# Designed miniproteins, single chains, continued (3): the designs that were tried, part 23

Each design is a single chain, and the fold is of that chain. pLDDT is the mean over its residues in the fold that is shown.

## One batch from the design tools (miniprotein)

Design m8774
Fold by ESMFold2-Fast:
Structure m8774 (fold): chain A 61 residues (1-61)
Amino acid sequence: SSELEKKLEEEMKALEESLRAAAEGLGKVLGLDEEGTEAWFEMLKAVEEEVLKRKLEAEAK
Protein backbone atom coordinates (compact mmCIF):
# COMPACT_ATOMS: atom_id res chain seq x y z
CA SER A 1 0.00 0.00 0.00
CA SER A 2 0.98 3.66 -0.34
CA GLU A 3 1.40 3.91 3.44
CA LEU A 4 4.46 1.63 3.51
CA GLU A 5 6.08 3.55 0.64
CA LYS A 6 5.41 6.86 2.41
CA LYS A 7 6.97 5.57 5.65
CA LEU A 8 9.97 4.20 3.76
CA GLU A 9 10.49 7.56 2.01
CA GLU A 10 10.21 9.57 5.25
CA GLU A 11 12.55 7.25 7.16
CA MET A 12 15.06 7.30 4.30
CA LYS A 13 14.99 11.11 4.25
CA ALA A 14 15.77 11.12 7.99
CA LEU A 15 18.52 8.54 7.49
CA GLU A 16 20.18 10.25 4.49
CA GLU A 17 22.00 12.72 6.74
CA SER A 18 23.31 9.91 8.98
CA LEU A 19 24.21 7.70 6.00
CA ARG A 20 26.07 10.59 4.33
CA ALA A 21 27.99 11.25 7.56
CA ALA A 22 28.82 7.53 7.83
CA ALA A 23 30.08 7.39 4.23
CA GLU A 24 32.17 10.55 4.78
CA GLY A 25 33.58 9.06 7.98
CA LEU A 26 34.49 5.83 6.19
CA GLY A 27 36.03 7.83 3.35
CA LYS A 28 38.26 9.75 5.77
CA VAL A 29 39.30 6.63 7.71
CA LEU A 30 40.00 4.62 4.53
CA GLY A 31 41.52 7.55 2.60
CA LEU A 32 38.94 7.38 -0.18
CA ASP A 33 38.47 10.11 -2.78
CA GLU A 34 35.12 11.72 -3.58
CA GLU A 35 34.20 8.92 -6.02
CA GLY A 36 34.95 6.23 -3.42
CA THR A 37 33.02 8.11 -0.74
CA GLU A 38 30.03 8.48 -3.08
CA ALA A 39 30.15 4.74 -3.90
CA TRP A 40 30.07 3.93 -0.17
CA PHE A 41 27.15 6.31 0.37
CA GLU A 42 25.15 4.70 -2.46
CA MET A 43 25.93 1.22 -1.14
CA LEU A 44 24.94 2.12 2.44
CA LYS A 45 21.76 3.80 1.19
CA ALA A 46 20.77 0.76 -0.91
CA VAL A 47 21.41 -1.70 1.94
CA GLU A 48 19.58 0.44 4.51
CA GLU A 49 16.60 0.94 2.17
CA GLU A 50 16.22 -2.84 1.76
CA VAL A 51 16.58 -3.45 5.51
CA LEU A 52 14.09 -0.69 6.35
CA LYS A 53 11.60 -1.91 3.73
CA ARG A 54 11.68 -5.44 5.19
CA LYS A 55 11.29 -4.05 8.71
CA LEU A 56 8.30 -1.87 7.77
CA GLU A 57 6.66 -4.80 5.94
CA ALA A 58 7.07 -6.98 9.05
CA GLU A 59 5.68 -4.23 11.32
CA ALA A 60 2.67 -3.58 9.05
CA LYS A 61 0.89 -6.57 10.62
Scores: mean pLDDT 78

Design m8775
Fold by ESMFold2-Fast:
Structure m8775 (fold): chain A 56 residues (1-56)
Amino acid sequence: LREIAEKAGISVGNVRAIKRALEGLSSLPLEVQVQLASKELGVPKEKVRRAAELIK
């Protein structure tokens, strides 16, 4: 999580929140997951997408 936070330019707490949000939305397309997580957490969509790619 630390490495993902550093590469995405966000806090470790935000990486954990993004991971949980994406897990809860796993039935939806990745682009929709990123959009909803970005809106919910107030994190820029590009940073959420980068974190999601690193989380896999």
Scores: mean pLDDT 77

Design m8776
Fold by ESMFold2-Fast:
Order: sequence, then structure tokens, then C-alpha cells
Structure m8776 (fold): chain A 55 residues (1-55)
Amino acid sequence: SSEHEALLARLRELLRRAGLPDDDVDRLLAGWATLTTPEELAYARDVVRLLEESL
């Protein structure tokens, strides 16, 4: 979905901003790409929000 794509793009941006190496970013995003249910997407949104507040 467009929301899933936006969450993955935002997570990539935040992880890069935090200074993680590209290989670590790609590994984490591969795990998040498996999230597809509304509950999983809600969890992903909460994690992105917490990262934004921490960075």
C-alpha cells in the first residue's frame, strides 16, 4: 500500500539520519517490508513516531 511504502521510506530516512550504515538500514527494512496487516502497520507507525521524537 502507499502507506506501507511511505513508512518504509520514512524509516530509511530516519535510520540514515541516525548514522546507521546502508547495509544495516537495508537489513532492518527487509524485515519491515513483511508487515502487511493493519495491526502491523499501526505498530510501524508508532515506531516511526518514536524515532522521529528521538532524533
Scores: mean pLDDT 79

Design m8777
Fold by ESMFold2-Fast:
Structure m8777 (fold): chain A 62 residues (1-62)
Amino acid sequence: AFPPMSDEQEKELMEFVEEAVEKGWSVEELEKALRERGYSDAEIAVAKAIHETELELEEKLK
């Protein structure tokens, strides 16, 4: 298996997804932006899962 993502890269990914949710980005917009940044399909899948979780948290706070 490949070495794991660095702590810095993981934090950047999480922060990017959180900002995208706050801005009201769709999962498609998030996916496109991550692909443009050079993230793999596996990393994008993780980001999509985080995006869904953040949307659930946002809904519960309303």
Scores: mean pLDDT 74

Design m8778
Fold by ESMFold2-Fast:
Structure m8778 (fold): chain A 98 residues (1-98)
Amino acid sequence: DPVEEDAKEMEELRELARRAAAGDEEAKLEVVRWLFENSETIEERLYLLSTYLSLIDPSVPEPKERFERLKELAELAGDEETVKRVEELLKKYEEQNK
């Protein structure tokens, strides 16, 4: 049953996200890898990572802090290309908000 399989996958992802929020570095890496495997572009990866960050750390309100956390997640995944893209976005954000 595709609907039942999708529901179980979402429940497993939520449990993995809860473990990641509790400081489980393996759970964080698994979620980030899943997001990267389900994204084809840097823009999609950033969107998915931002959504994931909102699930594991909803208390990060400021865009600068969000970019710094996204960089940390990309570094954990070993994706230097995404790290560089986040750094570029952070620099642009800081330049526009001086």
Scores: mean pLDDT 68

Design m8779
Fold by ESMFold2-Fast:
Structure m8779 (fold): chain A 80 residues (1-80)
Amino acid sequence: MSALEVQLRAVGDDIITNLEQYDPALAAEMRAQLAKAKTAEEMLAVLRQTSATLAKSSDPNLQALARAIDAVVAAFEAKL
């Protein structure tokens, strides 16, 4: 596993922990998807999908989390 994949997994786990406070069902789904991801590209795909789902929420906290995830994805994609 590359250093980038290790960093992405740690960031994914942190996002899941924060998401559990607002939507434990979606957090569990994200955890399952991230556990199946084997590459940096697959991990980024899970993050992008989670952000897209949160952006559709009427909850401003979930919309803010979606924007934070988008910024993280952009930062990691710049390193690929």
Scores: mean pLDDT 81

Design m8780
Fold by ESMFold2-Fast:
Structure m8780 (fold): chain A 64 residues (1-64)
Amino acid sequence: MLEEARERALKDVELLIKSPFATDESLETLIALYARDLQRRLGATPEEVEEFVAEIKKKIEELK
């Protein structure tokens, strides 16, 4: 249901990670905004939002 939007957010976050100005705090803020957008626009459950946030954060840690 929200997989396309999730992939889009993942792609945007990956582009941000490659930015020379990306910091953990700025990334967490933008991830929170994406998660909120998923919840409000697509009606994602809190559980789905938490899973999305955890997955993105894990990916960031794995990349850097």
Scores: mean pLDDT 72

Design m8781
Fold by ESMFold2-Fast:
Structure m8781 (fold): chain A 77 residues (1-77)
Amino acid sequence: MAEEVHEEVVRLAREAVELGVLDQSVLDDAEAVGPIVRAEEVTLKTGDGERTVTREEVLEALKAAKELLEKLLEEAK
């Protein structure tokens, strides 16, 4: 579930920040993705254009982030 994957990414990012292996800004960015995870799609205004980001694209990115964070934490412990 997208919300569950988002919650896990935020949790792992928080642990990585506490261990000093990840910047707080990355955790802040992960938390900011919450509204997109709950929506089917979100139109983002980027510069002078608009891009629609789908929940599926966000979920794929969150899954990739989760795998990277789990590897980072495993190497730090």
Scores: mean pLDDT 70

Design m8782
Fold by ESMFold2-Fast:
Structure m8782 (fold): chain A 64 residues (1-64)
Amino acid sequence: STEELRQQIQSLTDQTLDAVRAGDLQAALQHTNQIMDLLSQLPPSVAQEMLLEFERRLEAQAGA
């Protein structure tokens, strides 16, 4: 379902941010690739909202 996909993307986003913070770029890339695959399965409007949130969270962490 769309809700299950959203929850999975949110979990992977948390894992991506943790990996970036730890300097584990291989894990960060792997999780990001999984996020992109899941986004392709969502309605375009929902995928865009999720992608913008992912980008916002990465920028916030990079700016800290």
Scores: mean pLDDT 85

Design m8783
Fold by ESMFold2-Fast:
Structure m8783 (fold): chain A 120 residues (1-120)
Amino acid sequence: MSVKEKFDELDDKFSKEISELIKNKASKEEIYKVFEKYLKEVKELMEDPNASKEFLIEATELVLSNFSSLLILFEDDPEIKEKILKATVEFLESAKEIMEKRGIEIPKDLEKQIEDFKKL
């Protein structure tokens, strides 16, 4: 299985798990735990030596999109929102380090999105 195929399965699993937790009115702590696990597993895939430049960029963009949606879901909960923001910023800094370490030029639009997110 390619790194991209593993990521696609992970992203699909994450979306399904979050949807199920929301449907079942799970605690914010349970939702955050799934999110934290997702971030860790995405980072492990990005650290794989076989991860392509295209994959690293795409994975970072998709993660940003997913987290933007999750932040909207918890807009009225400052405690969980702060935890999500912190975990996402730590992930984005790790993603930048991985790309820079591998000599990958980060697209200007993605770099701006990361910087804008870190200012939240």
Scores: mean pLDDT 80

Design m8784
Fold by ESMFold2-Fast:
Structure m8784 (fold): chain A 100 residues (1-100)
Amino acid sequence: TDSKSFTFVPKKSGTYTVVASNISSSTATASLKVYKGDTLVGESDVTTLNPYETLTLSFEAKAGETYTVELTVYSGSGTFLVSVYHGKEIVFEETANLSA
């Protein structure tokens, strides 16, 4: 198992969407979780992401609070683009290289 965590602080309250895109040519089995401190506020099912497939998770956030997005790979490997959206606006975007 391999994981990477990212933190962000929303400027506006509302629904945020995390999109993890497998931008590599390899397949991985992965999940997304979102935490506020130690509290789990959202999680995806564990799913197989073939090349260029995406995993999406929506959650409710409050302005000024710190949220942690965790991408976990349980098998395989990939390069993932992790983007957090508020509506059409990208509020956070990073790349993760993960290999289980």
Scores: mean pLDDT 87

Design m8785
Fold by ESMFold2-Fast:
Structure m8785 (fold): chain A 100 residues (1-100)
Amino acid sequence: VEEKIKEIKELLEKIGKAVKEKDAEKFEQYAEKLVELILSTPGLSEEDKEDAKLLLELIKKAIEYAKTLPEEEKKEVLEQIYESLKTFAEGIIEKLKKKA
């Protein structure tokens, strides 16, 4: 579980870097890896796993929208998506820590 928490944190850092670089493609790639990691983690409820799947679907749609925007507006959308994803992932980390 400790190794999974570390991997989640590392993926969040990579996603944050992609936001700063305005790289929507890298953002999507790391977000997919983060959700896959969460789905593969034992001890999470079915509700948490379904929420992770739904969040990824919403993120993909938001990224496609962001790609149609000017660079500055794209960055703002990516920052909003990142904050939502970070909040969700931090909630998962807290749940994992309580079960360890």
Scores: mean pLDDT 82

Design m8786
Fold by ESMFold2-Fast:
Structure m8786 (fold): chain A 90 residues (1-90)
Amino acid sequence: AAHTVTASASLKNTGTTGTFTGTGTAVANGSTAATVTKTLTAAGGQTATLTTSVSVNYDGPVTATATITLTEADGSTATVTRTVTQTAPA
């Protein structure tokens, strides 16, 4: 059956207003399941939150890890990792 794994990461923009590009990657059962890219704009001093959702088709136990990377307009990067474990009936 299909299962949806959601990860969210928040980063504060301590610089000037810029465009953040976020990439979320989910790994299920040791294999990369999907990568999702989103773009978000944040003003200086504001917190940017990026949420990614990945669907995994698995009948049985699923362990997924999601990593989110935010990139500032000047090319600077910051990474936040979220791990979600979901167990489906076998």
Scores: mean pLDDT 63

Design m8787
Fold by ESMFold2-Fast:
Structure m8787 (fold): chain A 94 residues (1-94)
Amino acid sequence: SVEDELRVLLRIAAAELEEEAARSTDPALKATLQEVRDLLLRLYEDPSLAPEVIARLRAIAAELRATGDPAFERLADSLEALVATLERLVAQRE
């Protein structure tokens, strides 16, 4: 089901973010990765939070792009791709 696909995606993405945070030595990048992971875990537990989580992920991606740092821009690209996938899956749920 679409709900099963969403849950699998959220678990995989959260795990990947946790591993990336563990490898990061930049405190700001580490904190951002942890915030994104926590948002995805909240969405996993409460799918009704999708609009708020998507809006926050978009805001984080925009802030990361504004830094001009290539590492933060790569994370912004990944978050924008994740948001697009989340929006598609949420739309298919109805």
Scores: mean pLDDT 84

Design m8788
Fold by ESMFold2-Fast:
Structure m8788 (fold): chain A 100 residues (1-100)
Amino acid sequence: MEKITRLVALALRFIGLQIDLERALREGNEEEALRLAKELGQVAIELVKLSIEIGEPSIAEKAIGKLEELRELALKAGFEEVAKILDKTIEEMKKILAEA
């Protein structure tokens, strides 16, 4: 029960940070986008670990897809450092899934 509650909380936080990051990228606010990308990365790593623990790796796979979309938006905005943070997070998530 506690793990499902934590998963829902992490998923909602991931969605909120995703929306905020998309906004920062659209508005051209690189400093805010960098901050949000770092926070999103931390939430994404916790989310993938918890998704494995509960037997629902598809949740992590969907999160990776959203991070890949955000990376493309960061590259389009010219924010290479934001894109690098997102790439590192995606690689770490994929590694955790492969080691499960």
Scores: mean pLDDT 87

Design m8789
Fold by ESMFold2-Fast:
Structure m8789 (fold): chain A 101 residues (1-101)
Amino acid sequence: MKKKLKVKATVTSSDGRTVEVELEIPLEEGAKARVTVSASGQATVDVEVYDEEGKLIGKATLTVSEGQTATAEIEVKDGYKVTITATLSGGQLTLEVEVKK
């Protein structure tokens, strides 16, 4: 079986609401995962990336306002990177995760 990454995102809205989401993504170039959660005004997204053994291997924080997109890159292992794109539109935050090499 191919190696997998676990991406944990904690989304905190400007109203103080917090939502946690977890995504599993294969450690393979071009692998993508997407999740949409409710958020209002401005969102802070704290991202943690874990390996198959549950070890924390990378983290990033993104802040995104209504109508904006924010992007971060996290170096993981074996020369791979995880690109995280957060877009806040119409009270919904879409989080896209892509594996790059």
Scores: mean pLDDT 83

Design m8790
Fold by ESMFold2-Fast:
Structure m8790 (fold): chain A 68 residues (1-68)
Amino acid sequence: MKEEKIYEALKPLVDEETAREAAKAGVNAKSIEEAIQAVRDVLRKAGLPQETIDKAVAAVRKVLRELK
């Protein structure tokens, strides 16, 4: 469930494969900030622009806060 929610938040901003890898990394985190860092690291490794990374991180943070 958490992985799917992270994937849904990312898919309009990044390519499908990058969104899946980021969601997979984020779901294993113990805290929201740890999940955000894991997602950010995947997006940086994929070579995305800083602006896109910032938007993606904001979307993921919003979704994770709603899930509690």
Scores: mean pLDDT 79

Design m8791
Fold by ESMFold2-Fast:
Structure m8791 (fold): chain A 115 residues (1-115)
Amino acid sequence: NAEQELVEAIKKLDGLKALEAFREFVRKYHDQPGALRRLAEAIKEGLKDFPELKDVIDEVTFYLLLMEFDKAIRIIEEALKDPSLTEEQKKALRIVLAIVYLLKGDFEKAEEIAK
């Protein structure tokens, strides 16, 4: 199940596996209604163990649903400036950032961020 594989890759904070799982998710759902809603739900489920990121992820996924990818990127980049973030929280935000870059079609930038 492409959604479940994406959720599990995000939960494990494996950026490259998350991008691989996301490509399979896009292959399965790109032409189906609700693809962005499914993606938003997968991101939220994958990061549910990081309650400190909840407000950021809720805002990011809201802009993803509006296809406002540049706003989503700016929100994540601003959040990453917080010096109090743990390494795991930074990894989680970078995975979401990489997914948004893939949604914009920038595969090279996404892979660079995810590794």
Scores: mean pLDDT 86

Design m8792
Fold by ESMFold2-Fast:
Structure m8792 (fold): chain A 63 residues (1-63)
Amino acid sequence: DVTDEAIEKLRETAKKEGVKEIKELTFNRPPSAPLSPEDREKVNELRKLEKEKGVLFIARTVP
């Protein structure tokens, strides 16, 4: 499963960067499509939380 490979790689990167916590989020979109404006805004907020609190969010996409 290519998704499992991506998650495993992200976890390795997170350990290397000293991330304290990993959380998963699901977005309803095709992997090749751009994010909706609402999803994009949510991702930007989560990236801010990652930097401020040392939390990594892993986004999963579903069609």
Scores: mean pLDDT 62

Design m8793
Fold by ESMFold2-Fast:
Structure m8793 (fold): chain A 60 residues (1-60)
Amino acid sequence: METVIVELSGLAPGWYRVTVETSAGTETALAKVDAQGRARVAIELPAGAKVTSVTVEPAA
């Protein structure tokens, strides 16, 4: 397994859905952006998977 860290910055505080598309499938995680507009979330990916896209959307 591979752990990928996604860092978010410059966003309004709140919950965001992070969608990571890879060669082996799609992984999603929720990230809570703090009062400074930042969040950091760890996502586990299958070994050898290549990230093809990352999408960040408001979750609430």
Scores: mean pLDDT 80

Design m8794
Fold by ESMFold2-Fast:
Structure m8794 (fold): chain A 61 residues (1-61)
Amino acid sequence: SVEEALRILREGLRRAEELVKRKDYEGAKATIREGFERAMKVSGISLEELQELYRQAQLAG
């Protein structure tokens, strides 16, 4: 579902922010990528649509 996909993306964002604080930018990028892959598998939504949902999730936080 869209709701489940957004939850996964928000969890990934929190983890990526911790990595950025440690200057682990490659780890942060990998975490975000894995989040999108997991959200896509759970929701069946395309990568392009998930990228838009991720943007909305950041604005809603």
Scores: mean pLDDT 77

Design m8795
Fold by ESMFold2-Fast:
Structure m8795 (fold): chain A 99 residues (1-99)
Amino acid sequence: SAAEEAKRKAINEELKKKDAELEEEKERLLKEDLSKEELRERAFAALREALELAGEEELLPEAEAELERYLEGKSKEELVEVYTGLRKSLAYLEIKKKA
């Protein structure tokens, strides 16, 4: 229906806008040259928010342990990529829940 098509278009436009905002945030973080510790803290915060939004907080201890292992030896650029990837997942969950 026209209403379903309009809703799909609105969701796609919101997703595209969020992708652009996150790409700009990624460029800003790389220019600011934040510490690895700060980037790790931001990645863990984004993971916690995503699991909370998904209603999966009981998975937090295991997910945090896996993220800790995954982040071992990562460069600042790789940490920014992980953080922005988690932020994108969080934004997509928020948009899907509002729809």
Scores: mean pLDDT 82

Design m8796
Fold by ESMFold2-Fast:
Structure m8796 (fold): chain A 116 residues (1-116)
Amino acid sequence: SLSEILEQVKSLLNSLPTEEDIDAAVDKLISLIDQLKKLVSSDPLAVKILDEMRDLAKSLKSVEKIEEYIGIILRAIGIEIDLELNKDKLDPIVYETMLTIARTIVEIGKLKLSKL
């Protein structure tokens, strides 16, 4: 259900400060994005934003430079802004879940930066 995906994303975000396997955290985030996409497949705006976030999450495993992580963080913050501007066009739980996903991408990016 939507609420179960939201709780799993919140749990993932809250676990990040003590996460030892960041790549496993990224894989879990991608899985949660894919699950949410199936539930919102009839909403083209939601699918578009989820596809953008999926690409950013995938990039967190493949990039190696400080400037590339900063780019991912800035794009994820841009998605948070786009979500707020489109809040009234989205189901409230879908909105909160996507916002939490974007915030999770930002926090993973910061963790990756801290290891460089």
Scores: mean pLDDT 89

Design m8797
Fold by ESMFold2-Fast:
Structure m8797 (fold): chain A 65 residues (1-65)
Amino acid sequence: MTVEKKVFHVTLDVIKEKLTGKEILLMEEYLKEKGIELKYSGNDATEEEKEEQYKKLLELAEEAK
């Protein structure tokens, strides 16, 4: 058992542009099974952080299928 859970933070704008509500649900369930918590927050993300989120979102959405 891990003492800390991994947390995946995304800005609300980024996830809304890249994923549908159905894809968000699938990804959320997938991450819970992996022990990763998905949080929607952080309006003040840098452009570099948003780019990293886009790439990770794409990979997670594919794995969640």
Scores: mean pLDDT 67

Design m8798
Fold by ESMFold2-Fast:
Structure m8798 (fold): chain A 75 residues (1-75)
Amino acid sequence: SEEEKRLLKARLAVVIQRVIDLIFNAKTEEEMKLVEKALELVQEALKHIDTDFERAKQYLDEAEKIVKELEEKIK
């Protein structure tokens, strides 16, 4: 639905901002690799949002998991 797409785009915007914050706060090579992975997943979600909604949602869910774990580690 258009409502679900609107909500997914809003979630994407929030996750993008969280990734940007993590770029400035990552201290180790391991942390930087996880930030890069999250950024790749966000880019894939953006590519698929209008063509394959379920795939876009899966990419976003995976990115959110990485971002959350990294936020907890970088305290």
Scores: mean pLDDT 85

Design m8799
Fold by ESMFold2-Fast:
Structure m8799 (fold): chain A 104 residues (1-104)
Amino acid sequence: SLRERVIELLRGAISALDELIATTTDEDIKAQLEEIRKELEELVKEIEEGKISPKEAIERLEEIKKKLEEILKKTTDPALKASLQDIISIVESAIELLRKLEEE
């Protein structure tokens, strides 16, 4: 189902964030990534439990994307930039699938 694909994508984003957090040495960036990870984990649970509409899930993912883009703008580490861009792309894919789910 589209819902199951969204959950799989977002769990992939959480896994990528876990790897990035483990390798990040900047304490401020690490704390920001940990907060974003928590927000994604909470959102996944709400989607799994049917407690959030596709529209509300999109709005929360757009805010998460904005936070990731703000970290991307502030970093000079090429590896961190590449990992953040990959996570942002996963979030964008989840938003597109949620838009299709909203049409159903």
Scores: mean pLDDT 88

Design m8800
Fold by ESMFold2-Fast:
Structure m8800 (fold): chain A 95 residues (1-95)
Amino acid sequence: NALVERAERALAELEEGLKNEDREKVERAAREIAETLVELILAGDWEAAEEIEKRFIEIVKKALEEGSEKQKELAKLAYEIVVKTLRERLSPLFP
């Protein structure tokens, strides 16, 4: 599944961005994760979407629990980007 592979690459990019404290990489990865989740949900691939969401939350949670202050800020930013994108793209379709 091309969308799952795209999400897997974005999750790896997020982990690398957090590790390197690279804000631009974290923002790009978070946007890519969010857009891929939207596309999976719209395609009806709920199982794949749930798996990707869980892995994303695990990455964010680990950074918030174990990370530096900058890593924690970047993890919060990634979470905000994903949540905002999902709300904006999906809320009008699932009121």
Scores: mean pLDDT 86

Design m8801
Fold by ESMFold2-Fast:
Structure m8801 (fold): chain A 64 residues (1-64)
Amino acid sequence: KDALIEQGIKYAKEGNYEKAAELFKEAGLSPQEIIDLLKEAGFSEGDIIKVAYEYEKILQREKA
């Protein structure tokens, strides 16, 4: 779980928000946990929004 979170943060820092969102989803993080995690890691509001957007796309795909 922790390894997935660390990899997700790394991909988000590289601007790979899609892969970051996939890893956070695999780690079982809720949307609020992702927001709190990225805030603690020093990400901008814009970066957090981009990860949240990719996470919502994953959720919509799973509901279809």
Scores: mean pLDDT 80

Design m8802
Fold by ESMFold2-Fast:
Structure m8802 (fold): chain A 68 residues (1-68)
Amino acid sequence: ELDAEIRRGVAEIALAVGKIYDPENREKFQAALDALSAGNYEEAAKLAESTGTPLGQRAADILRELAA
């Protein structure tokens, strides 16, 4: 449980940082954060990877581990 909570927090931080560093993908990062807040980890991962950014891909990898 604690490990899953930490991974969720790390993914949330990666998405938030991506939103700041890549304002052109801001809406996609926000959509991924909204999906994460709703508990839709697989949807959040797909939205994060759709940004095409390293932070989006890292967040997607973590979120898919949470979805499994």
Scores: mean pLDDT 82

Design m8803
Fold by ESMFold2-Fast:
Structure m8803 (fold): chain A 93 residues (1-93)
Amino acid sequence: DAIELLKKAIEKAEEAIKAAEEGDFEKARQYAEESGRLAIEAFKKLGDDRAAEGVRAALEAILRALDQGNAKAAVQILRELKEMLEKKLKEAE
């Protein structure tokens, strides 16, 4: 179910934001990767290859920011990803 995958991806993005704000970059990375994977699977099921590609690009940018210790950049990109996923969820329902 693509809708349930998107909901779970949004929850994981929110967990990643919280972990990054708390300075737990390992948990932030894990939650960001889980969010991205779930979102890509959802968009593939919806036939939205462009959205799937957008999630991959966002995930790469998030992981790079976390690797550089840039929590502020990681949180900003995660929030933009979450907003996009929420908009797509509303369109899918």
Scores: mean pLDDT 89

Design m8804
Fold by ESMFold2-Fast:
Structure m8804 (fold): chain A 70 residues (1-70)
Amino acid sequence: AELTIEVEGTVGEAGKKVQEALDKAGVSEKGKQSAQYEMLKGLSKLAPETKVRVTVKVKGDEAEAKVEPL
């Protein structure tokens, strides 16, 4: 099954919200790792105070992330 998570906040807030949503949805450990890796690739390019929209799509053990500054 595919899961889509969309969150908004500062870089740190968005990261925490994604982690909480993945845990709540019962995503596999590998899926969580893939989602975290793809999300951090986008978030690490931005200042911590930057407001962002993060969209994470998980399919099994694979994930995609889109990070958009607001």
Scores: mean pLDDT 82

Design m8805
Fold by ESMFold2-Fast:
Structure m8805 (fold): chain A 100 residues (1-100)
Amino acid sequence: MMKERVERFRTPSGYLSVLAIIEEGGKRFGALIDSDDDTPEAIEKLEELARELARFELEAYKNNMSDDEITERMAEIAKKAKEIGLVNITAGEAENLPVL
């Protein structure tokens, strides 16, 4: 069974954080994105990006992608996201993500 959820919260520094988590077969993958832009349009784009990153992590594991391949693809995505003004991106196994 596949479960997907998105959560929003504020960091102590005032940034908007968006966390997307996808779970299948007891395995959890996620993406955490911190942004200084909290407009409704930015929030929707951040949530979509977080979902896509979380889904990519899950599919990469299902397809037995190497850690190097995953890291390289994630670096490309992070580079593009920085061009649209995002502060920070972290993605991978949910247990390895910052809880806050």
Scores: mean pLDDT 72

Design m8806
Fold by ESMFold2-Fast:
Structure m8806 (fold): chain A 101 residues (1-101)
Amino acid sequence: SEAEQLEKMMEILEETMERIEEAIRNGASLEEIKKIIDETRERVEKELSPEMAGMFENILNNILSIIEDGVKRGWSNEEILEEVRFFVDGVLAELRRRIAA
């Protein structure tokens, strides 16, 4: 069902965010963060419908864009994490709203 797919998206997004937060806090390179995103993309393609996987691809691209922009601008790890978390929390709130509808 759509609700089950949305719940699975939330699960994958929360797990991915935890991995990204840990990586950034431990001083991981942008290449290492890209590997986390690539592994998440592969998981999404296997576990979600093509339509939901496409939606998740946009979410992953936005996460990576925030991190790349932050690194390029010389933001602290804390500033990058705050911006990524703000974006992800907004996505999770919208997914919860869609499940409740």
Scores: mean pLDDT 87

Design m8807
Fold by ESMFold2-Fast:
Structure m8807 (fold): chain A 78 residues (1-78)
Amino acid sequence: VEELEKEAEETVERLARETGLPLEVVRRGLGVAMSGIANGVAEEEIREAMLALGVPEEALPKVLEAARELVEKAKEAE
């Protein structure tokens, strides 16, 4: 759990630098994407939620990819 939280924070910092977005916007977007993916929410609904939080459409693929990787790692840690 702690290692996953650390990887999530490192991912937030990396995405913020790559996209030029504020850390808080990236953190909220990543959190929503991870929660949506983990609960089987449709990708279109996740994208709309992230756009509403201020994540631009150009950044959506990078944030969604990172969220999927983090959720997969969490599932492997049974």
Scores: mean pLDDT 79

